Designed miniproteins, single chains, continued (5). Designs and how they scored, part 87

Each design is a single chain, and the fold is of that chain. pLDDT is the mean over its residues in the fold that is shown.

## One batch from the design tools (miniprotein)

Design m19016
Fold by ESMFold2-Fast:
Structure m19016 (fold): chain A 76 residues (1-76)
Amino acid sequence: MKKDPISGKDLTEHPVVKLPDGTYVSEEALREALGRAAAEGKLVDPISGRPLTPEDLKAIEESLKRSEEIQKELAK
C-alpha cells in the first residue's frame, strides 16, 4: 500500500497530490510542509529540497485541485 513520504500515512485514506517528480504525497502534509518553507522564505520541494520552478508550482496547484480524484485513482 502506498505511503506518504512526508507523514507516513496511507495515501488511499487522504486526498493526495502528485509532485513534479511523480511522487505522491498527502495534501495535508504537503500544505503543512510548504507553509513551513514559506515561513522561512523558501519555496522548495519537501521531498528533494530542490527549489520549485513556476512549472512545478502549476503542477502542484493542478494536483491540489484534483487531490480527491488522485486519491480515488490510487485507491483503485
Scores: mean pLDDT 72

Design m19017
Fold by ESMFold2-Fast:
Parts: sequence; structure tokens; C-alpha cells
Structure m19017 (fold): chain A 80 residues (1-80)
Amino acid sequence: MAEEAARRAAEIARGTTEKYSKMSEEEKKEALEEMRASAEALENPELRRLGLEAVDAIERGDAEAAARAAAEAARLAAEL
């Protein structure tokens, strides 16, 4: 069910945002590079956009914005 996938993605995004906020500057740099590379590798342009939006939200510490973007990406992926 797309909604269950969206809920799981939102929970993961919130957890990732929390972990990221507790990282050292070096760890944050490595994590951001990895997350951006993963988002940029997405073939669907809308999924790529939502993935990058989630990464940007994680970088600025906005857990709820990251959760919303991740949930939307999961819903879209379920329809593909």
C-alpha cells in the first residue's frame, strides 16, 4: 500500500534528519554527498526533485519537510 510506504519513508527521513544533526562536520559532508548522489541517480525527474528536496530539508534540520518530501516520493514510486 502506497500510504504505508509513505509513512515508512517519512519515519526514515525524520530519523535521518535527527542523526544528521548529531554528526560532526566531516560526517555531515560525507552524508550529504552520499544522499545527493543517491537522489541524482533516480531516473524519474519528479522522484529526483523530491529526493533532492528531502536532502536539502535534512541539511537545514527541517525533519517535517524532509518527511513530507520522502512521503511524496514513496507515493509517486508506488504509482510507477
Scores: mean pLDDT 84

Design m19018
Fold by ESMFold2-Fast:
Structure m19018 (fold): chain A 90 residues (1-90)
Amino acid sequence: DAVAEKLLNLSEEELRKIAEEKAKESGKPVGKELSKEEIEKIAEELYKLLENKDYEGALKLEQELLEQGISLASVGMIQKLLAEKLREKE
């Protein structure tokens, strides 16, 4: 499960570094912060996709969030909650 492992192994710190480097290169504003409720809802949707082994759907959802200008801090929180949910199952 290479795709799920890559998504779950990205630490919040690593995501921040990627964000800073990408922002430095593009000069584009990135920063819509999601509420706790929105983060939890997205994490639940991603969890269901990964539980069903729909890795393509999970990646597509994450790409859509990044394209919408969602902050990488919010994306990191989603991934953290997702990792926690997946660990509780196993």
Scores: mean pLDDT 67

Design m19019
Fold by ESMFold2-Fast:
Structure m19019 (fold): chain A 77 residues (1-77)
Amino acid sequence: SDEEILEELIKYLESLPKTPAVQRVLGIVEASKVRKYSVDELLEILRDELKLAESEGDKELAKVLQEAIEKIEELKK
């Protein structure tokens, strides 16, 4: 279910070092959960944020966003 995927993603992000990049991505995921967004809506938000991070040269944020996207894709299989 979408709730199970979101909970596993949050658990994964909480297992990472508590960098500003990780806290930023965790905040996006938690806000999406509060707003009751679907996993597909969250994926679109994360992909848009990734494109922005890459354009700004924020390599650390881009890496965490990419890892979050890959984790969702793994959990959807």
Scores: mean pLDDT 87

Design m19020
Fold by ESMFold2-Fast:
Structure m19020 (fold): chain A 66 residues (1-66)
Amino acid sequence: DAVEEIAAILERVLGLPRERALAAARALLSMDDAGQQTVLDLLRKYGGMSEEEVARLRALIAEARR
């Protein structure tokens, strides 16, 4: 489940409890493309995510379909 995989990444990167990470994953997926890109840029610059981790998160967002 792409939503659960996104939540697992946010749990690891941001140190969130699972339920908050799931809520954050759903919020991220409800954003438009510009909003999603802004969050990914913030995670890359300030969250300490590598380019590979950002690419994986972007792919999971695309997979999670709404």
Scores: mean pLDDT 79

Design m19021
Fold by ESMFold2-Fast:
Structure m19021 (fold): chain A 95 residues (1-95)
Amino acid sequence: MDRIEEIVAEVAEEVHEGNLSLEEGLRRLIERLTPLAEAGDPLAQIAVLAARVMLGDDSVVPELVELLSRVLGADPAEVRAAVARLLASYAARQA
């Protein structure tokens, strides 16, 4: 199993069991995945940036869009629109 998948699954289980809030889980994901992201793992880099955006750090949205566009081979404008829709959906579910 991928190490990133293991880390995500472990944090998701802690949130599901009520040991962590969603925000605490996102912070734990950033902490655990940052070393892999700094080592150059593109999936870890995407996951860290996505978690930061979900915590309200909109300053990293351009970096997330650029990285996703490179990894997926997609148009940056379409990726930006998709990220904006996902964030709006997430915000609506939090309310």
Scores: mean pLDDT 77

Design m19022
Fold by ESMFold2-Fast:
Structure m19022 (fold): chain A 95 residues (1-95)
Amino acid sequence: MEAEIAELRDRAAELGTRAAEILREGEALGNAEAVELARRAIELVGEAVARVEEAARLADTDPEAARAHLEEARRLLEEAERLIEEAEALNREAA
């Protein structure tokens, strides 16, 4: 579980950085659709981080609840990655 928590923290940080970069690019290009997708991705990354931190708190006392939070965090990060990829494609078309 500790390794899984570390992996998801790293992934969330990476996706959060990518989403912020795509948001800045979309704003510079005037691409409102890409900006909206990037903002949504940032929100999903934030929710995933909150779930990972909750899992870390529960890991020793309630491993089953901790695992459920990690599974939800993975799902949120997967959705965020899809939105980031879509926003990146829209920015490429606008450039």
Scores: mean pLDDT 88

Design m19023
Fold by ESMFold2-Fast:
Structure m19023 (fold): chain A 66 residues (1-66)
Amino acid sequence: SLDDKLSPTGILQTAVEIVAADPDISARELLRRLAERLGLSVAALQRRAKLTVNTAGILKEIAKAL
């Protein structure tokens, strides 16, 4: 479900896939691609998943390590 994909685990799984395809991705571009894959605007993703650019930067580094 969309709610499962918006969980921290669901977001991390999607981020791992995006970062594996583009390891040099910026935190802002990662947010954009996460939003696109979930069918949301960036603003809607940030509101619903409670993500910031800073949190996306941390998410990117975690995804790169997996």
Scores: mean pLDDT 85

Design m19024
Fold by ESMFold2-Fast:
Structure m19024 (fold): chain A 86 residues (1-86)
Amino acid sequence: SSADLEAVLKQIDEMFAEMDVDGDGVITREELLAWLERHFDLPADEAKRQAGLDAALKTFDVNGDGVITYEEFREVMLSAYEEITS
């Protein structure tokens, strides 16, 4: 429903703002890693940690520019939401 979509968009905005610590409008590799370390127990193995980070960046970085923009983050999160709710 429209109300559900608005709630999801608000959550996406809140997540992006939490990850975008310096407020520059993009999520860097370093900001993404810091957010993941705060919310998830990451592997102690550096190679596995970096592989997971690379996979996440590749998923969100639609333009291949090495950063995640708000638009890229929103599109991926909305696609994931639609897949779960269908």
Scores: mean pLDDT 72

Design m19025
Fold by ESMFold2-Fast:
Structure m19025 (fold): chain A 58 residues (1-58)
Amino acid sequence: AAPRRQRLRVEGFESEEELKATIDRLQAALAAGGGRVTRVEIRKEDGKYVADVEVEFP
């Protein structure tokens, strides 16, 4: 069967390290449920870090 895909946006982070830590926690939580992070795009907007994250579930 085709996996389910979802896009998430995380924003409002003062540091790239804090944003990456948040994505790592999301990835670990998804892995526990059989899902995974397939794509991460990190950028800076208005002096803060944001990311668009694509996730895939079984």
Scores: mean pLDDT 80

Design m19026
Fold by ESMFold2-Fast:
Structure m19026 (fold): chain A 74 residues (1-74)
Amino acid sequence: SDEELAELALQVIENTIKVMTLLSKLGEYDEATKLSSEVTKQLRDAVKNHDVDKLRQLNEELEEKIKELEEKLK
């Protein structure tokens, strides 16, 4: 549904902000910029194609990255 697509897209944006914040705390500014650009392109393409499975995959990948980066900051 369009509502599910919108919710998943918003979740990708929120998770991307979290990853960028964590990378910035680690001093990984170039990686943060690169990740933001790459995810933005994939998000735009997935929304245009109504690709719910791709949005779920992006969220899963971002959530794993958040866990990895949070572990590095302990």
Scores: mean pLDDT 88

Design m19027
Fold by ESMFold2-Fast:
Structure m19027 (fold): chain A 70 residues (1-70)
Amino acid sequence: SLEKEKEELLKKAKELTEQLKKLDEELHQAKLNKAPQEEIDALEKQVQELQQQVEKLAEKIEELEAKIEE
């Protein structure tokens, strides 16, 4: 079922979005506390990687929605 696949992707997207929010907060705190540049760079990389995963899931969800609306 396309609807069931969409539900699974939405659940995964929600989990990743919550992780992204936590990482963004950690990055913000690291910058405020003037953490070592290496730590800031590592957090920025993690945020970017997680953003790409969220975007990929969003694209798959849109594809499923388009197919359901046909």
Scores: mean pLDDT 83

Design m19028
Fold by ESMFold2-Fast:
Order: C-alpha cells, then structure tokens, then sequence
Structure m19028 (fold): chain A 88 residues (1-88)
C-alpha cells in the first residue's frame, strides 16, 4: 500500500516536473530554467516523501520532511523572483 502510493505520487510528480521543464526551457534562459527545474525536482521529492511518511503514520519523519520542504521552498523563492525580474 505505502509503496503503491509512493510509486503513484512519484509518477505524478515526474510528469508535473517534465511539463514545467518544457515550459521553463521555452520562456527562460537555459541556465535559469535548469536551476528552477532542479528546485522543483527537490520540492516534488520532499513532498512525496512527506506524504508517504504521513500515510505510514510516521509523524516524526513527516514533520522533519515538512521542515526540509519549507527550507527548500525558501531557497527556491529568491531564484524564481530573480528570474521573473530579469525576464519582465
């Protein structure tokens, strides 16, 4: 069950990241598109791991992963803002 949920979430996340990568590569410079794509991949991975931990009832691991997710999001926000400012 948990492994099945993980596989489904990972497949969905991979699809969303692939679609985002295609869009970013069309509208942003290659270097910025690559940086944003890597950030999105990290966020997707952490979200899947947090959801899997929550589904498994591992509250401690879920909480730790949620903290890592917030830190990763905070790191990505300046890059996203800078890209938007440069491409206005």
Amino acid sequence: MVAEIRAELEARGARVVAEARELLERVFPPEEAARLTRGLEELARLEVEALVAEAAGDAERAAALRRELEEARARLEPLAREAAERLA
Scores: mean pLDDT 77

Design m19029
Fold by ESMFold2-Fast:
Structure m19029 (fold): chain A 64 residues (1-64)
Amino acid sequence: SSTELEIMDLLSLTARQMREQGVPLEQILQVVKEALDWYDEHKPSPEEFQQYLEKLRQEVLQQQ
């Protein structure tokens, strides 16, 4: 579905941004796993999912 493609694109973009910021691969994979679990449980819109991913990414970067 178009929604699934949007979700996949948002995940790949977030993972790429974290990789570019020097976040270790193992931590990126953990973040992606958490985001997918959150998506499956809450069934958010792409917009809501994007907001969640952006906040999560920023928090992880601030902890580095």
Scores: mean pLDDT 83

Design m19030
Fold by ESMFold2-Fast:
Structure m19030 (fold): chain A 80 residues (1-80)
Amino acid sequence: MKTIEATNSLEEVYEAARKLLELAGEPVSEDPRESFQRALRLMERETGEGGQKIAEAVLVRPDETAEAETSVAKFIVKPE
C-alpha cells in the first residue's frame, strides 16, 4: 500500500490531499480547500471516521498524529 505523509501545515496537508485525489482518480480542484474537502469525503466514505480524524488534527489538534487508510493509500498527518 502507498503512504502519503504530511507535516501539519496547510501547504503540506493540501499537497498531500491533492496526491490522494490523483491516486484515487478523483478530480483535483484549483481551490486547495475544495480539494482538501473532497479528500476528507473520500477518507470518510472508505474508513467511516478517517476524514473526521484528519480534519480534527489539521483544524483543532495540530500536536496530534492522525491516520486514515484508504483503498489507494494510507494518509498520515504528523505534528510540525
Scores: mean pLDDT 79

Design m19031
Fold by ESMFold2-Fast:
Structure m19031 (fold): chain A 71 residues (1-71)
Amino acid sequence: MLTDEELERLLDPDGDGRITREQAKEILKSILGKEPTDEELARLDPDGDGYVTFDELLAYIGELIEKEKKK
């Protein structure tokens, strides 16, 4: 099975450091098991340009995993 690190390599093999907001949504759905809210997506794309950096995505995923862990 793919790890989140392997997914990063598959989604951005050329290392341009950015993905679309839609791709970020799908990654979050895979991790959370549910669709992220528009507010959550806006936190990853504060400028509204439709792109998210991997650094921002990873930081946010870390925060979401902590919430799930506390269940």
Scores: mean pLDDT 68

Design m19032
Fold by ESMFold2-Fast:
Structure m19032 (fold): chain A 84 residues (1-84)
Amino acid sequence: LPAADRAIEAVDPATREAVMKGVEALLQGKLDEARRYFKEAARLGGVENTRRAVDAVAEIYEKLGLPALAKRVRDLTDEAIAEL
């Protein structure tokens, strides 16, 4: 969606790249790698920017009819951030 794409584009490129790598790892079933990338994103751009980028990705999945995947992306990110 255009609004979600703009939210992702507005995030620092390094933070955005770490979030995208985390999502890609999650889609491949590599949960430990996904958690490490979400932690890296939080270290690079901060917790709130990481949550904002992840929320934008989750909204895209919800609108594509993949609410379980959207929830998993959010839950895994929250778990990763809670360990910082």
Scores: mean pLDDT 78

Design m19033
Fold by ESMFold2-Fast:
Structure m19033 (fold): chain A 79 residues (1-79)
Amino acid sequence: MSVEELKEKFLKEMAVLAQDQEPVLAELKRLSKVSDEDLESLKEMAERVLEAAKKTLSGRALERAEAVYKEFLEGLEKI
């Protein structure tokens, strides 16, 4: 999977989980603007998305958000 595909999948899955939660959507918008060549900034912005999710989501939704975050980081490390 390419960085572009990993990023798109992360943005799509997190947006579904976030629904209308403005703090999560704001951090997703920041991540969407990061270059696919800037892996460190992608990881940093993904951490910010997860921290926003931890403040707004709970239970199964938060567990899924943590899984999506982990899958994104593991995907980036394999490139």
Scores: mean pLDDT 84

Design m19034
Fold by ESMFold2-Fast:
Structure m19034 (fold): chain A 89 residues (1-89)
Amino acid sequence: ITLTVTASAPDPATKTATITAQLSGSTEPVTYALYDVETGKLIDAKTVPANATATFTITLDSASETRKIRVQAIHDGEVLAEAEVTIKG
């Protein structure tokens, strides 16, 4: 099982960045939960079918902001994999 997480650079007009997460090698639906690393706060969560890509839009305070996001891939209450990604303006 491999978790791949990618973050875009922030859009200077909208101050939004896109995070894409995919767990490969799973046969089960997966819930992706996104946490702010500095605060521990849950940002968003989404359940997708096995091997599907989940896409999240994160709004930043500034297009030049740096934010670290932890992504957990969860099935049946168990964390199967986790990764950290940095949004860098």
Scores: mean pLDDT 82

Design m19035
Fold by ESMFold2-Fast:
Structure m19035 (fold): chain A 88 residues (1-88)
Amino acid sequence: SKEEMAKALSEGVVELIEELGGVVNEDTKEKILEFIKEHLDEVLEKIEELTGIKPETVEEIKEAMKVLKEDKEKALKLIEFLILLYNS
């Protein structure tokens, strides 16, 4: 479901932030999940642009997030996109 996809994507984003040296508390995790639920289609399009994977399932989101975890430059581009989208 789209809700399960948003949850998997939110968890992946939190993991990327932590791997980049960020600290994410529980309140921030909830805010990230809510934001991703509201902007799911836009975030999925950015993931397709960065990874070449158009996620349609939770499994495909996990695969795309694995690609981003292995490529620091692409991970940073996703985080920058999310910050810009949040401030728009």
Scores: mean pLDDT 84

Design m19036
Fold by ESMFold2-Fast:
Structure m19036 (fold): chain A 67 residues (1-67)
Amino acid sequence: VDEAEELVKQGVSEKDALQRVLHKIPGVPGFVKVSDITIDGKPVTSLEELKELLKEGAKVEYVIRLA
């Protein structure tokens, strides 16, 4: 998470930083996009929101697209 905040400070978009952080979560496949991930039924929109939801032990869910 702190690594993603440093990337945003270096000119990387928050969406790209979120994608990188989500790929580090065990059980999330590398092909899953930020837009396809919800935590406890809520879409991920910011790094701070992701931090808070994960700290609460919320369930990470994702949509698999086969097309």
Scores: mean pLDDT 62

Design m19037
Fold by ESMFold2-Fast:
Structure m19037 (fold): chain A 114 residues (1-114)
Amino acid sequence: YAKALPPVKHPLTPEQLQLVRQATILLVASSIVLIGEFTQRTPDAKQLAAWKKFVDALKAANTASSNSDLLGLAKALKEASKVLGELSDLMDSPVLRQYAEELERQAEALEKAA
C-alpha cells in the first residue's frame, strides 16, 4: 500500500533550487581556496581590503538565497567573482582566477533562470 506524499512546496522550481545549490557550493569552495592562499603568505592591506569585499559579497549571497532572490544572488556572485579576480591578480593565483570565472558563469545561469 503506497500512500501518495504531499507535493513539496518551495518558492523556487527544482531547476532554480539546483542552481542555488551549485552557487552555494561554489562560493564555499572559493572561500576555502582563498583562505588556503592567505595561509601561504601574509596578506597586504590591498589583499585584506579585497577579502573584506569578498566576505560582504558572501553575506549578500546568503541574504538573497534566504529570500529566494535569484537576481540578488546573481548580483552577489558577480561581485564575488570581480573581487576574486582582483585577488587572483594581486596574489598571482591561477586557481583564484579559475574560481572567479566559474562564479561569473553561475551568476549568468541564475540571471537566465530568473
Scores: mean pLDDT 79

Design m19038
Fold by ESMFold2-Fast:
Structure m19038 (fold): chain A 73 residues (1-73)
Amino acid sequence: LAIEAARILGKLGAVEALKYLARNHPDPEVRIEAARALGKLGEYETLADIAQNDPSEEVRIEATRILKQFGVP
């Protein structure tokens, strides 16, 4: 449910809601889906912050992959 919500917000371009989910949702899988949507929307500063500071290693790794996918050094 929450993962689907993050995907829908991504399709709608709901940047502020996606930033909130990526930083605050208790489920790391929801944060990863929000991070993917933010990457597609060009929100690389938020992704860099998540890659450094998210409490889950899996989320940090995925944020780093997204940044590299879009050519961010």
Scores: mean pLDDT 79

Design m19039
Fold by ESMFold2-Fast:
Structure m19039 (fold): chain A 86 residues (1-86)
Amino acid sequence: MKKALEAAVQTARKYAEDHIEELTTLYRLSLQGDEKAREELRNKVTEILDAALDAARAAGADTDGLIKSIGAASDVVKKIIDDALA
């Protein structure tokens, strides 16, 4: 479980950092009421979470481990965007 969680977090972090300029731009626009930017942000976050889930599965996560990995990956993406906008 711990290795699967770490793999998910590392995958989400790397993806978010590699796409930080796009993610922060989309997030800023979505806060201003841009519906297209909100849809694009949702799609990018889904891509990150899918990659994190795949990494957790590859590391041998069970069902509970996958659920925890999605939550942790989501939290990491949010923190990276929040920190970049500060």
Scores: mean pLDDT 82

Design m19040
Fold by ESMFold2-Fast:
Structure m19040 (fold): chain A 56 residues (1-56)
Amino acid sequence: SAHVEAAIAAVRARDVGAFAEALGRLAKEVGGQGAIDLMAASGDARLARYARTLLG
């Protein structure tokens, strides 16, 4: 999905604001746990960790 790709790009760029925006948009579509699960499925453990921190 475009929001997962944007979140991956933001982490690679170390852009916390862009990551939070992409994650927030994804959470509106699939819910908070769904967003965390999709980040975990990306193959980058950092994405799941950051998602849990930002979504509570």
Scores: mean pLDDT 77

Design m19041
Fold by ESMFold2-Fast:
Structure m19041 (fold): chain A 129 residues (1-129)
Amino acid sequence: MSPAVRELLELIRETLSEEKARVLEEAVEALVALILRSTPEDRLEVLRAVGRFKDTFVELLKDHPMAEAFAQLAAGFVAQAIEEGLSPEKLADLFARAVEEWLRGIADPSMTVAEMEARLQEARAEILG
């Protein structure tokens, strides 16, 4: 398991209730496993899985006013990387970083959409550089 995925799983355990953390950890591990096993022919299935993950996360955090907006931004970032044909390892790391920034964003009452977008761009640059 990559450092990015491990860091995300630790953040989930520290940030959410045990019940919500368990659901999200299982969803993260399932999607990461799908990404790492994927080929270019699986692109549409991976895109659908990212969409389902986004919907699950929004439902878990529906009481947060920015949860859906931040989710759409993070999911869009991952979808773009899938369409650009990033390697499975880089895609899994980018997914983990996008979810981490999304989770940190909802925990920060001062977080804006513009700041979230900037953080996602920085995460992308780190993974691709």
Scores: mean pLDDT 81

Design m19042
Fold by ESMFold2-Fast:
Structure m19042 (fold): chain A 69 residues (1-69)
Amino acid sequence: SASDSQKAVDIVDDLLAQGKSVEEIIKYVKENLNKEQALSALGYLGLRSLNLGDSDTLNLVTKATVDLL
């Protein structure tokens, strides 16, 4: 749902604001969110990494996304 997607985005933004690494954020998402929320969170993180030109983060997000599919 749109509400679940927004909650997932807010969680990623909160973890980034706390200074969590991309690997810590991916781990949190995989362990604590349902599949729909996890995919939304990873999608948001992936889009952010594309906008920043961060290929390392994009590769980590892509692998985590494939693991959930």
Scores: mean pLDDT 86

Design m19043
Fold by ESMFold2-Fast:
Formats: structure tokens, C-alpha cells, sequence
Structure m19043 (fold): chain A 93 residues (1-93)
């Protein structure tokens, strides 16, 4: 799969999962997942606008994994992934 398609796919799946959590009454879980993933989602969108598709794909992968971890109740995993994503953002600037 090309990096552009992977980045858009990951961002779409992240949004779909958050919506699914809200629709199932897990609004607090969705809000927490969105808060943790938000910096990576925003950075991935910025990188897409810059034509940096490989880096956008990496950050969008981490954002999706954060939402999945929060949905599964794995707070430690979500925090670890957020730290990894923030470190990657700093290295790309």
C-alpha cells in the first residue's frame, strides 16, 4: 500500500472508530482517545499538506493504534504510543 493511501486510510479508520465508540455510548472513552491521538492526527494532516506521505503514514498509524489501545482499556499502551508519536513529531521538525 502506498504511503498516501495508508495515511488517509489510517486517519479515516481513526475517525470511524471514534464515531463507533460514541454511537455505542462509550463517549468518555472516545473523548479520551481523541485527546491522546489529536496531536498525531493534526501532525499527520500537516505532513500530508507538505507532501511528506511516509511520515504522515507513520503518525497516522500511531494515532489509530492509540485509539485502539484506549478502546481496549490499555492506558499504558496508549501513553507509550503517544510518547513515541510526539518524539517522532519533534524529529521531523
Amino acid sequence: MDDLSRAYGNLGQTGDLLQSLRDSGRTDVADRAAQLASPLVQAARDLLGQGRFGQAAQLSDLALQIVQAVANGDDQRAQQLQQQGQQLIQQLR
Scores: mean pLDDT 87

Design m19044
Fold by ESMFold2-Fast:
Structure m19044 (fold): chain A 65 residues (1-65)
Amino acid sequence: MDPRLRRAVALVRSGRLSAEARVGLARAIRDDPEWVAGLRSAEELTAIAGVGPAEARLLWEAMLG
């Protein structure tokens, strides 16, 4: 499994996200895991419903390690 995708799955399970961001990220992973693994910037995460710019930055930092 792609390390970024694995970290995204761990974030969904961590309980540190808002309920809305968690649902949005879980759907993105389910529906298009290759898109999630291929993300190049925090701003691309705002395409996920329920993820605002501040949450996108935090998610991006966590996915990069």
Scores: mean pLDDT 77

Design m19045
Fold by ESMFold2-Fast:
Structure m19045 (fold): chain A 56 residues (1-56)
Amino acid sequence: GTADALAGAGKLEGAGAAGLAGTMVRSGRSTPREAADAAGVSQRAVSRAAKRNEPL
C-alpha cells in the first residue's frame, strides 16, 4: 500500500548511498572503509553494493 511505499522510500535512500559508495570503490578513488564513512553506511554494505553493481 501507500504507507509501505513511503516506508520503502526511506530504505532506498540508504541503498542509494551504499551504491554511490560502491561506485567510488570501483573507480579506485576510495577504499571500502573510506567510502563507507563518507556515505554513512557499513563497510560490508559498500562491499556488497560494489559486487552487486557489476562493472559493466
Scores: mean pLDDT 62

Design m19046
Fold by ESMFold2-Fast:
Structure m19046 (fold): chain A 93 residues (1-93)
Amino acid sequence: MMEEAKEETEKAEKDTKEALENAEKAYRLAQEDPSTREEAYKELLRQAVINAGQAMRSREIHKETGLEYAEEVAKLARENAKKSLEYAEKLKK
């Protein structure tokens, strides 16, 4: 149970970090080439949804198991989702 919760949380941490990395790459690409802006905007929204999902999953693990690591990953995923949305807002103009 606790080992499984830890493994799931480690996967969520990896997934939220990869989602933020993808968001940052999309934003950077759009700044260098404005023709990619629409694609980048869609990707930023997609990565924000992924991060929101990781935040919900990690919060669920924390509520069920009390694993503090899961609460920290949930906070990280919420912040990463927020950053992805902020990048999307910047691309609007």
Scores: mean pLDDT 86

Design m19047
Fold by ESMFold2-Fast:
Structure m19047 (fold): chain A 58 residues (1-58)
Amino acid sequence: SAAAQAERDRWIALAKKSLTPEALAVFEEHLARVGALNPAGRTAASLLAIGVQIDEER
């Protein structure tokens, strides 16, 4: 949905402040996969948790 896309965009912007550009790219790919499977099922907290995991791989 449009609301899910807007929320995701905002969380990507927030993650950008925490993640490196390289980690952000990986995080965004994970968001795309999660969004495709469950676009309305993800909250801000869940998206941040995914971002933190990806950043740690760096």
Scores: mean pLDDT 60

Design m19048
Fold by ESMFold2-Fast:
Structure m19048 (fold): chain A 103 residues (1-103)
Amino acid sequence: APRRAALWAAWEHAGRAAKEIDTKFREMAEKYPEDKEKLLAFAEHLTRALRDYIDPSRRAEGDRHLAEARKLTEELSPEAQKVGDEGIALVEEARARIDAAWA
């Protein structure tokens, strides 16, 4: 069924987004060791949001985790915020693809 194929593609994309977030997180932790604790919390919220977005019944939980990630990135240095915004954009793209697959 077209919907099933679209959902599998969206879930695969979410998995790639999670890997990219993990890579960006590691690079950012090396550049900004003083922000390491906030970066750990940030990455955890983004990966939880991706996991929650796969399940339509957990949309609100995913949105909550994404909102908490946004708050944490606002507390980082401007340079770290840029990478944080890129991570958030990856989660939003994955969410949009999942939403489109369910439409």
Scores: mean pLDDT 80

Design m19049
Fold by ESMFold2-Fast:
Structure m19049 (fold): chain A 79 residues (1-79)
Amino acid sequence: MAQELYEKGKEAAEQGDYDTAAQHLREALALDPDYALAWALLAQVYYDGFGDVDAARRYAERAVALDPSLVGAQALVKR
């Protein structure tokens, strides 16, 4: 289930295992590309874990487009 992969990605990110987090989140998004929370967490992983601000912004923009109430994703998108 996409939600199970998202939860595994979230746990990996909380442990600082950003490679495992990104892998699980990409698998979740392959199953459900409209999973706004998975896009938002993937953006955070790229920002905090990899320092890839450009990728983080693109993933955050996708998350906000799907769910504009996502405060964390909104913070990564410069207007």
Scores: mean pLDDT 84

Design m19050
Fold by ESMFold2-Fast:
Structure m19050 (fold): chain A 86 residues (1-86)
Amino acid sequence: SEGLERVLALITEANRAYEKGDKEKAIQLYREAADLARQIGPEGEPVAGALEKARDSLEKGNDREAAIYSTAAALIVVGLLVDREL
């Protein structure tokens, strides 16, 4: 699924932006990833929800909570990709 692979790529880019100190870019990339996840269909909704919580947490300065939600979103995407291969 091109859409799921792209969502994972956007999450990875957001995490890299954050590591470089670009919090605003990380927030924007989480928004883009969430929007794309919603476009995939019902299976993307949990991914979008986790990414929105990651974005909201970063905007509020709760970086630890943002990392937890970002990790959760990535794990959901990986799970969906694995289910496709099985």
Scores: mean pLDDT 86

